# Designed miniproteins, single chains, continued (5), part 83

Each design is a single chain, and the fold is of that chain. pLDDT is the mean over its residues in the fold that is shown.

## One batch from the design tools (miniprotein)

Design m18882
Fold by ESMFold2-Fast:
Structure m18882 (fold): chain A 80 residues (1-80)
Amino acid sequence: MSDEEEALLEALRKAFLEARKKARELIDEGKYEEAIEVLEEAIAALRAALPSLSPEAQEEVEGMIETLKRALEEAKELLE
């Protein structure tokens, strides 16, 4: 892995963790629409980075996207 790809992957890991924390905080406050927005923005950012990554790094980031999609589904259910 190049130093540039490693730096990008670390930035994506950080963004993923921060998005999860922020969405959880918003859900705890009953701000479900804001939580959905945060999760959708994070998913879009991770998807945009995929073409710049190796196949192995893409698999890791796709796992992050799947995790955020599950959180997004849960947040949408809470709007009912």
Scores: mean pLDDT 84

Design m18883
Fold by ESMFold2-Fast:
Order: sequence, then C-alpha cells, then structure tokens
Structure m18883 (fold): chain A 108 residues (1-108)
Amino acid sequence: MVEATAGPAQSVPQGGFARIEVTVTASEAGRVSVVGFLIPKSGGGASIGGSDADQEVEAGGVARLTLTVGTRRMDVGGVGEAVPVAILLRPDGSIDSGAGTPAEVRVV
C-alpha cells in the first residue's frame, strides 16, 4: 500500500507553478514518484503535474517529494485542490498507486 498527503496549502501568482510538498508512506520497498492534478473549485480544466524526481524507500519508509502543477487555468482569487497520486515501483517491476489527501492552492 502507498499513501500520500499533500501540504501545506500554497498561494501562487496567476500563471505560476504551485510547488506542493507530498509526504508518501510506502508499506513496501521501492521507488516512489508523484503525479497530480490541480482541480479548480470553480470548474474548468484540471492541470496535470508531477514530481521532479523519484525517491527510493525501504518497507515502511517515508518519501518527501515536490508536486509541481501549473496555475494557468485558474484566475486571480481562484481556489483549487492539488490531488497527489503516489506511484510505487517495486523491485520486481510491479506498480502500486494511490490517490492521496489534497492541498489547497490559491491564486493571488
């Protein structure tokens, strides 16, 4: 099992990138990466982002990765949720994934 939590909340200039810390806990050893979606609360198109790197973890280990997503689809004063999806690549080549707890992104 892989669990992810995004946070803290971020305030970002319009058209900038939100850089959200994601804490990933893996029950099994492997290589962890994060993809994610910034979903505006007003509706409209979600932005897709990911981590700039992966991190190796031991069983029961914790990874800290940065999820980077663009805010171009959001207006000034807009609020969205950055939803992380953690991906664990096990040593045998199998993959586990899990959607995590989101963080708020506000455009200033």
Scores: mean pLDDT 82

Design m18884
Fold by ESMFold2-Fast:
Structure m18884 (fold): chain A 60 residues (1-60)
Amino acid sequence: MEDAEKAAELAEKAGHKGLAKGIREASKNQDTAALLAAAGEARKLGLEEVAELARKAGMQ
């Protein structure tokens, strides 16, 4: 899932390595609920682009 990998890369670049790991694991497991939860967490951190990409991955 390209959107999930982009979200994880941007989260790592922003210093949120735990969020990036969570996004990659959720994508690997096809866990749409975990991807949507990660999008919500990214929004709380002000990472709007990460949130949008994680949400797109969670809707597929």
Scores: mean pLDDT 81

Design m18885
Fold by ESMFold2-Fast:
Structure m18885 (fold): chain A 69 residues (1-69)
Amino acid sequence: MSEDIQLDAERAMLVLRAAVAKLVAEKAGDEEAARRFDALIEEIEAAPLTREEIERARRRLRELLAEAE
């Protein structure tokens, strides 16, 4: 029970963080960054709910945030 609930919560938090980053990029006029965050959200939502996919999504989010200005 706890692991499934934790994974679902972590996925929801990653989607929320990516959505906020997308909104910030859109407001800044960075259309390319906004598209990358949108693509990441779609990928996270389509992926199986596993620890490995959550960690992959977390790494990708960090990479995109580091590239955003």
Scores: mean pLDDT 81

Design m18886
Fold by ESMFold2-Fast:
Structure m18886 (fold): chain A 90 residues (1-90)
Amino acid sequence: SPLEMLQAELARAEARVAADPTDSDAWFELGWLYLLLGDYEKAYEAFKRAVELDPDNWLAWFLLSVAARKLGKDDEAEKYEQKALEIRKK
């Protein structure tokens, strides 16, 4: 099923983060998978970690803003969206 496939990808991404918690790409992948599952709090935490490790990843800032909006954190979402646009412009 699509859900079983997504859970398998999630387990793989969790294993990547466990093996190297400084891997910004692994945190980004975790955030994306949590967004697809509708787990917005975990997506927010994963993307927050991704931007801390790689602050130049404009897409991670943008998806962090998406997760923040899903949680009703509209002021934070606006700030993260502006950060994404600022980085993308460089």
Scores: mean pLDDT 89

Design m18887
Fold by ESMFold2-Fast:
Structure m18887 (fold): chain A 73 residues (1-73)
Amino acid sequence: SEKEKEIIRLAEQAVLAARFGATSLAKKYLDKALELIKETKPSKEVFISLAQAAEALGDTELAEKYRKEAEKL
């Protein structure tokens, strides 16, 4: 869906921003993705993308949460 594509794009932008040291921008992108997920039934790909973004920001608990959700799908 278009919402899932937007979530994946935001998560990818968060990863890229974090890798370039733009931590505040990366958190903003991840927070936006997390708000959008509340309105969807996320696919495995969405959960994997969110886990990668959380990991890039050092949020290991959030990354583990979404990896486990991906494993259930």
Scores: mean pLDDT 87

Design m18888
Fold by ESMFold2-Fast:
Structure m18888 (fold): chain A 71 residues (1-71)
Amino acid sequence: MSVAEQLVALGEKLKEAGLKLSEGQEKAVRDFLARVRADEEGLERIVEIVKETTDDEEFRRRLEELAEEMA
């Protein structure tokens, strides 16, 4: 699955949860997906990080931690 396809799949999950990515969060997710091939569980973990964070810097830090776990 391409980065674009994973971003679309993540976007649908976020839409169902009533969430929307900021521009900074979208960039961080694209950078993450370019480094890591996220499965269904990985995409769900990103959705939870979006729910739990309101700050772009904390969001990026959480994604970096997830990338290290999945690398």
Scores: mean pLDDT 78

Design m18889
Fold by ESMFold2-Fast:
Structure m18889 (fold): chain A 60 residues (1-60)
Amino acid sequence: SPEQIARLQAVIKENEKEIEVMRKAAAEEKDPLLKGVLTLVANSSQTLRERLQRRLEELK
């Protein structure tokens, strides 16, 4: 439905912004362990974003 498409687009856009913030934090982090954790969290969020994008494509 158009409403589902609009909602998914909004969620994807928000998730993209969150990934960007997390990637920047990881780039600036000096502790190797924390840098690794931040990178892992960003990768997990990106996987969710990719799943939402695929769902959006199915609804079009």
Scores: mean pLDDT 84

Design m18890
Fold by ESMFold2-Fast:
Structure m18890 (fold): chain A 63 residues (1-63)
Amino acid sequence: SREEKIEKLKEQLKESAERVAAALGLTLLSVKVEVVDGKQIKVTYTTSAGTFTKVYDLDQLLS
C-alpha cells in the first residue's frame, strides 16, 4: 500500500542519513523524518556543524 511504501521510505532515509552527513564531512547527531501534508517528506539532520533540512516530493520518490 502507499502507507507501507511511505514507511519503507522513512526507514531508507533514516539509514542513508549517516552516509549523507559523512559525505559532507559531518557527524550526524540525530535525524528526524516527517511527512508533510501527505505530499512531501522532510528530513532534518542535526549535525556537529548545525541543523540542515532536505525536502523530497513523496510521489516522485514512490514512483
Scores: mean pLDDT 79

Design m18891
Fold by ESMFold2-Fast:
Structure m18891 (fold): chain A 87 residues (1-87)
Amino acid sequence: MSREEAEEKGREAGLLLDEGYRLLREAKTGKEAARGAGLVLRGIGLLLDVILRGSRENAEAAVEAALAAATDPRAIATIESMREGGL
């Protein structure tokens, strides 16, 4: 994959994690909680795809893009944990 593709996947992952964790915090029903969990899993999957299958440089670019997009502390912690385990 290109660096631009990695950065875009990273940004999308960061946004999905941010929204997912926010929705989990705000959930009033099991359906809302399930949606939040689904977004978190999709974000993890996107970032993990770049970390496991991309070059180290692309993985680092994706993690940086994800961290730049995320604002929720749990989203940031998840991204940092994936960096530590995969980079």
Scores: mean pLDDT 84

Design m18892
Fold by ESMFold2-Fast:
Structure m18892 (fold): chain A 71 residues (1-71)
Amino acid sequence: MEEAAKRLREALLAAGASEEEAERAVKSGIDGDGDTAQAYVVRSLARGGDAEAARAASEAMREIFRAVGQM
């Protein structure tokens, strides 16, 4: 889970999210609040973020949800 959280944070920053937005998305994902985490990803994309970084963020988010769901 820590590795997936790091990937999500890095991918969101690359997609144009602020450090605060990236941290909130990671925390929401770990807390199992997928709707809030996904909202931060969508908001970053709406600013015209990098599509490649957005794809990486979506993959990292799925890894976090899988880890939370298996715990």
Scores: mean pLDDT 70

Design m18893
Fold by ESMFold2-Fast:
Structure m18893 (fold): chain A 55 residues (1-55)
Amino acid sequence: MKEIEELSKKLLAEIKAIRKEMKDAGASERQITMKQNELVVKANEEIKELREKAA
């Protein structure tokens, strides 16, 4: 599905942007990793909902 590909691309871009912004703001690697994990979990939930809706 095109929506899943778009979500994956968006997730990677968001992770890159957040890592850069948080690093510039002086955040620790631990804080950055936790934020990254939150985004991944959220994206996986959205993908699951999308698949259930499309099936």
Scores: mean pLDDT 78

Design m18894
Fold by ESMFold2-Fast:
Structure m18894 (fold): chain A 65 residues (1-65)
Amino acid sequence: DQKLVSKKVALAIDAVGAGAEKVEIDDKSGKITIHVKTEAVGKALEPRARQYAKELGFEEVVIEV
């Protein structure tokens, strides 16, 4: 799905712009993993991470410090 690919790119750019070090998106498991440098940045990104999962229709979002 071309729309899904475009959404993934946009979400990855948004997350990195908001302080994420790296974003991993696994279509097979329906999982997003957002890597952050500190727990404080992770907590600040939690609402965005939930929105990303909702936008992609994924069940799992994980923030890793």
Scores: mean pLDDT 77

Design m18895
Fold by ESMFold2-Fast:
Structure m18895 (fold): chain A 99 residues (1-99)
Amino acid sequence: VDDPVGVLSGAPSSVKVGETVTLTASVEGDGTITSVTARLLDADGKVVDEVSQSSTSSTVTLSLTPKVAGNYTIEVTTTATGASGTTTMTMTADLTVLE
């Protein structure tokens, strides 16, 4: 069996304040997602929002809603278990929040 490979989809380049950002974390190959944590980091690298979800699936959907306009980084950490053990993967995407 192959080691799981993390994939992040659904991250837009920009949203408006109060709009929901819907993120999909998935794994390719032989693996099951056991947990996903999505964090919204401001321009200074401070966590301003965080959502965690446990899973028994290869796909997890998470939602973040920015409250303040600015430049942010979305950081998604996915932990998956495959035949070779547990793998943790971190994926990032830039997000601009507009009023």
Scores: mean pLDDT 79

Design m18896
Fold by ESMFold2-Fast:
Structure m18896 (fold): chain A 100 residues (1-100)
Amino acid sequence: SEAFMEALRELYRHIGAALALIVKDESAPEFVKEVAKEALEEAENNPGAASQAILEGAKAVENGEEPSEDTLRIAEALIKALETGDPSVALEVAEEVIKK
């Protein structure tokens, strides 16, 4: 459905914004920031609809736009997933965001 495809694009924009927030977060572990930076570089090197949405989200944060609550939740879930090696919390947050 068109609504599902737009929800998926919005999820990717939130992911991009979350990755950009993690990169500039002075309190995040260095390895988490490195993974976030590498993910953004992969989006730049692999053009496509998902990569475009990720880069749009990252650019909004880089331009000083205030992150949404969904973006902050995704950032927290990604940090936790990378620190614990358990992706379950990140997958649960992504599912909640896409089901709106």
Scores: mean pLDDT 84

Design m18897
Fold by ESMFold2-Fast:
Structure m18897 (fold): chain A 64 residues (1-64)
Amino acid sequence: MTKEQEEKAIQSMKDHYMTEMKLPEEEAQKRAEKMLEAQKKAREMLEKGKSPEEVGLELTEELK
């Protein structure tokens, strides 16, 4: 994924968290960054042959 795509994904998620969840900008930024990191990890795990269920469980542990 390019830096530009990552920035757009973070900005989109940040805006959503601020608008829908009324989170402060700093918290929305941190959550957006964690979500992007989790999405990258999910993609890598799926590419390595892990099931979608296993990926979901691992990401749930990471986002705690």
Scores: mean pLDDT 74

Design m18898
Fold by ESMFold2-Fast:
Structure m18898 (fold): chain A 64 residues (1-64)
Amino acid sequence: SLRDEVIEELTRRREEARSRGDRVLADTLDLYRKRIENSPEEDIQSIYDEALREVRGIEALLRR
């Protein structure tokens, strides 16, 4: 399902962030994973899009 695919992707990105010591990024990814787990199927795409925007913002700050 879309939910399972998004959870797998966010979990993978969380583990990558943890391996780099990016605690804020890892915590943000975990927060969005939990939101996806507790959301109706119709909201998953919009929450995922929000997560990707937030992640890009954090990554931009971490690369400075």
Scores: mean pLDDT 85

Design m18899
Fold by ESMFold2-Fast:
Structure m18899 (fold): chain A 87 residues (1-87)
Amino acid sequence: DELEKAIEELTERLKKFSSETQLELGEALAEFHVKFKLNDKEQLELLKAINEALKSVKNDEELKKIIEAIKNSKSLEELLENLEKLL
């Protein structure tokens, strides 16, 4: 299952950040999923983009920029574009 693998990769990549910032990211992703009614394919695209962005993120401050992008994006397409700009 590609979605399950993307979730596992996200969990592993997040281990280096504070529990508080991990929770903030999880909440932002859950709210985005519900707000924009993402299907499994869209959720997979989003998780892959976040996993790619996390390769360049070294601290909680930089992770908070990803969280802000999630909170401030008006669509999945805009969020994917905003995440690519952080790379």
Scores: mean pLDDT 86

Design m18900
Fold by ESMFold2-Fast:
Structure m18900 (fold): chain A 89 residues (1-89)
Amino acid sequence: SELDKMLDEAIRIAREMLKEGLSEEERLKKIKEIKKEKGSLMASLVATAINLLKLGADDETVKAVMRKLLEEEKFGREVIEELIEEIKK
């Protein structure tokens, strides 16, 4: 589906950024570039994927979390942070 392609793209970009060993500042700059090139939604998905992958989540878990966030547009950053804490446990 279109959604699955978008989620796969976000995970791919996140994994590339993590593999590059970018600093926090360099990651923020690259996320801003993604926002300009691919839009705010893709930038948010990439940022979410980076955080989840850093916590050791697999691709399927990352997709499940991102899918839930997309289906529930009313949920902001607080819900993302709560989901990250839940995975960390």
Scores: mean pLDDT 76

Design m18901
Fold by ESMFold2-Fast:
Structure m18901 (fold): chain A 81 residues (1-81)
Amino acid sequence: MQQRLQGLEDAIRVAAEQAGLTLESITVSETDDRQEAERSVEQALRDAEQGSPTLTLTVHRDASSDEVAEIGIRLSSALLK
């Protein structure tokens, strides 16, 4: 699982660099609660759209690689706005 979370973190950092933003901190963690994970993604999208230098994201432990990649794409799009 850690490798999937690292891929997500890397994708977000790349998108921030493309947008001309420097992320001071990014934290990605896991939860067994799908609702907690979904709320965390929503909050991270808002923070990214606002250009926050600090992002915190929690993903579901059983999230597929495709689901994790989709979260990365959504956050990357928010950072580019």
Scores: mean pLDDT 76

Design m18902
Fold by ESMFold2-Fast:
Structure m18902 (fold): chain A 87 residues (1-87)
Amino acid sequence: KEGEIAALAYEKAAEKLEEESKKYPELKPVADKLKEAAKAAAAGDWEAAEAKEKEAAEETSKLPDEVKRKANEIMVNSAREAAEEVA
């Protein structure tokens, strides 16, 4: 169920990035975009979810290298956790 995994991955990533934004405020735009992606995915709007994921990736590309690595690690771990939880 790739859609179920994707929706859960967006949700987990958004939640973790929002928590990290308390230490690194520059992560907040990335967290907000992934929240929008999760909401669209939950509504079955996969076109909107993909668009918001691309916007989150663009925001991530603008971050300082140290924060960007942390954001990418959170996103990868969230995708892995979502896949394990749905399986």
Scores: mean pLDDT 82

Design m18903
Fold by ESMFold2-Fast:
Structure m18903 (fold): chain A 83 residues (1-83)
Amino acid sequence: SMLDEKIAELETELLQAASALDIAAVEAVLNRAVELDKEAGSDRTLRRLEPIVRYAARELEKAGHAEFAARLLAAFEAAKKQL
């Protein structure tokens, strides 16, 4: 579906932003996810991104980027609160 394609795009962009240690890019991806969920009247985009966010945070911690991992998780929680 078009939504599944958009979510796959967001997953890829989120992982790229996290790997680049770019919090502004992370927030931009999460804001697009929030807008998709607001348009749909659901939380399904953020729910599908949650395991990807948790995976990225764990990989960042393993790579020695624990502070960025915490910022990534905080950005995701802030996005959820916008719904």
Scores: mean pLDDT 89

Design m18904
Fold by ESMFold2-Fast:
Structure m18904 (fold): chain A 83 residues (1-83)
Amino acid sequence: MIYKGTVEAKSKEGGETLEVEFKENATVADVAAATYEAMDAGKNLKLTFLAKLKEEAEAAAEMAKRIALTGGASEVKTEIEEV
């Protein structure tokens, strides 16, 4: 059983989008690092990742959402699906 997480964050600047796809299981730290990179660059984020446990997927998505909102995102959308 694998869970796919998607995080989309819109920068207040509305510039370029940083697209990141983790084709293997991502850690919360991996997802956090990608979110910091997008926010530090003033870019929109479109991030997809995989996790083995629903709780891990939810933790990674919540961490990304928290970082994005703190980093100046105007809008953050997260979605977790079973694949």
Scores: mean pLDDT 81

Design m18905
Fold by ESMFold2-Fast:
Structure m18905 (fold): chain A 65 residues (1-65)
Amino acid sequence: MKIELEVGDIVTFVVTEDGKEVEKTGVVIDVKEDSAIVGYQKTEGEKSESKLVEVKIENIKEVIR
């Protein structure tokens, strides 16, 4: 499946945590040949932290504009 990505797109993507596929939503910060850098917020207790993750294009399920 061909997904067209642009910086600033809101995307739903899959990452593997503890052997489980977890679906997250984030914002595309940078687009590469076969992956994208996606920013999302991770909450740990009372703290909210902005995280960046590199996601393969094949692991991006949906683009929300």
Scores: mean pLDDT 73

Design m18906
Fold by ESMFold2-Fast:
Structure m18906 (fold): chain A 81 residues (1-81)
Amino acid sequence: SAFDQQDLAIAWAVGQTRTELLKDPSASREEILAAMRAVAEAEIAKIADPAHRARLTAALDRMLARYAAGELSGEVVSQVQ
């Protein structure tokens, strides 16, 4: 699927947060997922269109569910479903 610039920026910010925290051996999976959610939700909250916000929130929830299921370092980073 095509991303607009905001979708891509949010996906990259979440991916960078994950990559940085994975370098910390003391960071738990739960802490990494919480940080990724916080970064994404802060950016989504800035979007004026409520339908666009709802779509991105749903995509974030699906992405985080996949990471929680064991795909934390997998290809899911390249696409927010």
Scores: mean pLDDT 73

Design m18907
Fold by ESMFold2-Fast:
Structure m18907 (fold): chain A 85 residues (1-85)
Amino acid sequence: EEEKKKEELRRKIQEGRLDYLVRLYARSTGLDEETVEKIRETVREFLEAYQKGDEEKADELMEKLRTELGVPEEFVEQVREIAKE
């Protein structure tokens, strides 16, 4: 019971931090709304895969951020740090 509530709260905090990070990055780079949505969706899928223990899918999504969406290494590291908290 208590542990499940802590997991729910942790997930909501992580989701909020990731969404904020994406918005901050978009504002600093002037990216189109479509690209921002793709980044946000990929980040959410990463968090879900990470929470499920699907390491292969999580790694694939992080590579997609780098290679297809052009997200810098520092951004990818911040996403990983948030997911680990």
Scores: mean pLDDT 78

Design m18908
Fold by ESMFold2-Fast:
Structure m18908 (fold): chain A 110 residues (1-110)
Amino acid sequence: SSEFEKIKETVIKLAERAIEVLEEAAKHDPSFRPYLERMKEILEKIKNAKTLEELLKETDKLIDVLEEALKLIEELRQQGRLDPALAAKLEMDLGAIIVGLATLKVVMKK
């Protein structure tokens, strides 16, 4: 449906934005690279999703990876391995993406 394609396009844009945020994070600490690679794999599956059920499944995985990345940001901040201002910016950017994806999941489950 037209609605499915619009939801899918929005999920793709949010996933692409998350990849950009994690690419920036990975420039400061290589511990973000595994999350970046997982995100790229999930994005490929999202692009190939043909049903709302497939899209919802991959969106759930996307949120899980981003929540794990947020935990890593806090751990690295506590270790003094990330600048506090950079950590706050990354948390704000990834948090906004998680909220956007969670909102789309509510629409997908209707």
Scores: mean pLDDT 90

Design m18909
Fold by ESMFold2-Fast:
Structure m18909 (fold): chain A 58 residues (1-58)
Amino acid sequence: SAERREILREIGRKLRAIGDAIQARIGRKNGGSQEVVEEAERLVKEYGVKLNDPRDPG
């Protein structure tokens, strides 16, 4: 449905931003690469659950 497509697009945008943040942290601060990866993985998993849940308030 259109809702799922919009969520997928938003996931793509978030992943791109996370990728940029990872590169910035690696280049400037060498301390959180694993933490950033775990955070990204959790976000992807959370959106995956939303995509499997057919919840549409309208």
Scores: mean pLDDT 63

Design m18910
Fold by ESMFold2-Fast:
Structure m18910 (fold): chain A 83 residues (1-83)
Amino acid sequence: DKDVKEGEKHREEGLEALRRGDGMKGVAHGASSAEHYLRAGKPDKAIEDLEELKRLAEELGLRETAEQLGRLRASVREAVEAG
């Protein structure tokens, strides 16, 4: 599945961006990963990957980035619960 592969690629790129201290790219890749997993019908995977990115951002002291990733995760969860 193309969307599963793209979701995983963006997840890995997001984690790597966060490790380099690039919070903006980390969030952008996290959002792209979640969108691809949602298109693949894998909302739980989208939520899990955003949680992983948020936890790494917290561990790295990227507090604003972690808050933004947390908001993205909450939005995905709300969309899943509404649909």
Scores: mean pLDDT 86

Design m18911
Fold by ESMFold2-Fast:
Structure m18911 (fold): chain A 74 residues (1-74)
Amino acid sequence: MEELKKAFENERFLAKMLSPEEQERFDILKKHEKEIGKAAEEYIRVQREGGTFEELDEAARKLAEVVDKALAES
């Protein structure tokens, strides 16, 4: 689980080169790690099982919604 979350964080945040604002967002995401982890696990499960583009897109959308909700709660 930690490895999956780390991969997600690295891909997203390294590409953007974390600013102070992004570091604050990262801390908020860490606070909601359990909820985000569940959505990330589902995304990886669909990808691993060879799901359709529609299934992968839906899982990615759900992950994004969980992240957005976490950020809005700050």
Scores: mean pLDDT 68

Design m18912
Fold by ESMFold2-Fast:
Structure m18912 (fold): chain A 64 residues (1-64)
Amino acid sequence: SKKELEEKLQEILKEAEDMVKEGRSPIEVTREASKKIMDLQRQFNISSEEQSKALQEIVDIAKK
């Protein structure tokens, strides 16, 4: 459902923020979080546009 997808996306974004707080590099944060987004794409069959948006949010978090 859309709710499950949104909840899992929020969990991935929170994990990315936690990785940044732990001092992990932007490349490491982006790579690990992107892998989880790819898994969500497979599980929920999200569009390429939705995937790109989620990946951009991860990059923005990693650059903070």
Scores: mean pLDDT 80

Design m18913
Fold by ESMFold2-Fast:
Structure m18913 (fold): chain A 84 residues (1-84)
Amino acid sequence: MIDDWRSKPPPSRSTRQRINSMRIVSDGKYDITKDQENSMKQVMTDQYTTVYNMPKSQSDSLSDSFISSYKDTVDNIRKRNKIT
């Protein structure tokens, strides 16, 4: 069963700040390496496991969904702002 991260409360302020600091945006470009994506996923997985007491497999699934949604949100913001 797929759990949608949208059904859960947002991650803590510190976790969101850490994720945002891992994102590289220069002159409207979206530059995130696979290693940075893996780091962001790990931070989210740790958050879900520790704060929500979720099994690691469920936390990993939610983290994957969150990262995918985060990338989609960034792309949608760029489209709205007419940034290439």
Scores: mean pLDDT 60

Design m18914
Fold by ESMFold2-Fast:
Structure m18914 (fold): chain A 89 residues (1-89)
Amino acid sequence: TEEAVERAEELAREAHEAFRRFVEALDAGDVEGARAELARIDEIAERARELEREARRRGDREGALAAGVAAGLAGIMLGVGRLMLRRLA
């Protein structure tokens, strides 16, 4: 539904903003701040996956697709962020 699509778009925006803050924290040498932002992206990815499961149970194909895209984007950001953070260890 439109509501599920809007919520998925909101989750994708939140993940993008968290990733931007992650990069800013890394540039500033704030490793703990960077870890906190990755943890936030991980939580957003799980919320997006739950939204996808809920939409699928309701037969909402558009909502499920939008939530799946949001989860995928957050997952990519999390994977890239974890790789970047490992380079500093």
Scores: mean pLDDT 88

Design m18915
Fold by ESMFold2-Fast:
Structure m18915 (fold): chain A 90 residues (1-90)
Amino acid sequence: SITISLPGVPPGAEVLLLDEDGRLVQRATTDSNGEVTLTGLKPGTYTLAVIVEDAEGRPVVAAVYRLTVTQVGDSVKVTLEEVFRDEKAL
């Protein structure tokens, strides 16, 4: 498993992990530290979307990241690139 820090994301935010084809492969929730734990990741490129509730309790996309999982020898490297952030939703 991997743990990813999502700065400024509140606890209890929904996290959706989509593969390169846009298929949902994993769903998680941020913990009390604003971190999310993902399991069973294969090498590849993913989209990580963060869903929060706005001031009226409506679900909104607060941030989108590109997650790249690369195999390097016997290890995996994970890179997280922010592609969208709505600071007012967070």
Scores: mean pLDDT 82

Design m18916
Fold by ESMFold2-Fast:
Structure m18916 (fold): chain A 86 residues (1-86)
Amino acid sequence: MEVEVAGKTYKIEADESLKDRIEFDKEKNVIKVHPEYVEKVKAFLEKGDYSGLPEKLRRQLVALEVGILNDLDQETFEKLAALLDE
């Protein structure tokens, strides 16, 4: 499954070992999620539709989208995560 974010195409891959975590491979433009959430993650990234997504996954998706839009490095991601955790 594919999704476009900030003019780049990302592949959404199912990984059953991931329960409530998102894995992102920036070099390959691959987003890995549990099979249950593949369609829901696509809907979030394309339309902002977070229906049926657990809060933990929604927070990870928001951080991922912000990181993609701003081309953030690892250190900046860690700072953003700390700020969003209040």
Scores: mean pLDDT 73

Design m18917
Fold by ESMFold2-Fast:
Structure m18917 (fold): chain A 67 residues (1-67)
Amino acid sequence: MLSPEEFARAASEAVRQSLIFQGLEDLAEKAAEETYRRSLEAARKGGREAGSLATLKVLNEAIKEAE
């Protein structure tokens, strides 16, 4: 089982790689940092499910910002 910190680190990296793959490298760093912060807070309060929802919200916000 991942700690909230380990989960947040993995989620941050997944968001970074996803945005780089989509050609949104400029947004990848900022979104990765936001994912770490928000998913860590969410995972500490509501576990893995809450952390996953926070991660998805950051990713969707980054994609919307690129449009």
Scores: mean pLDDT 81

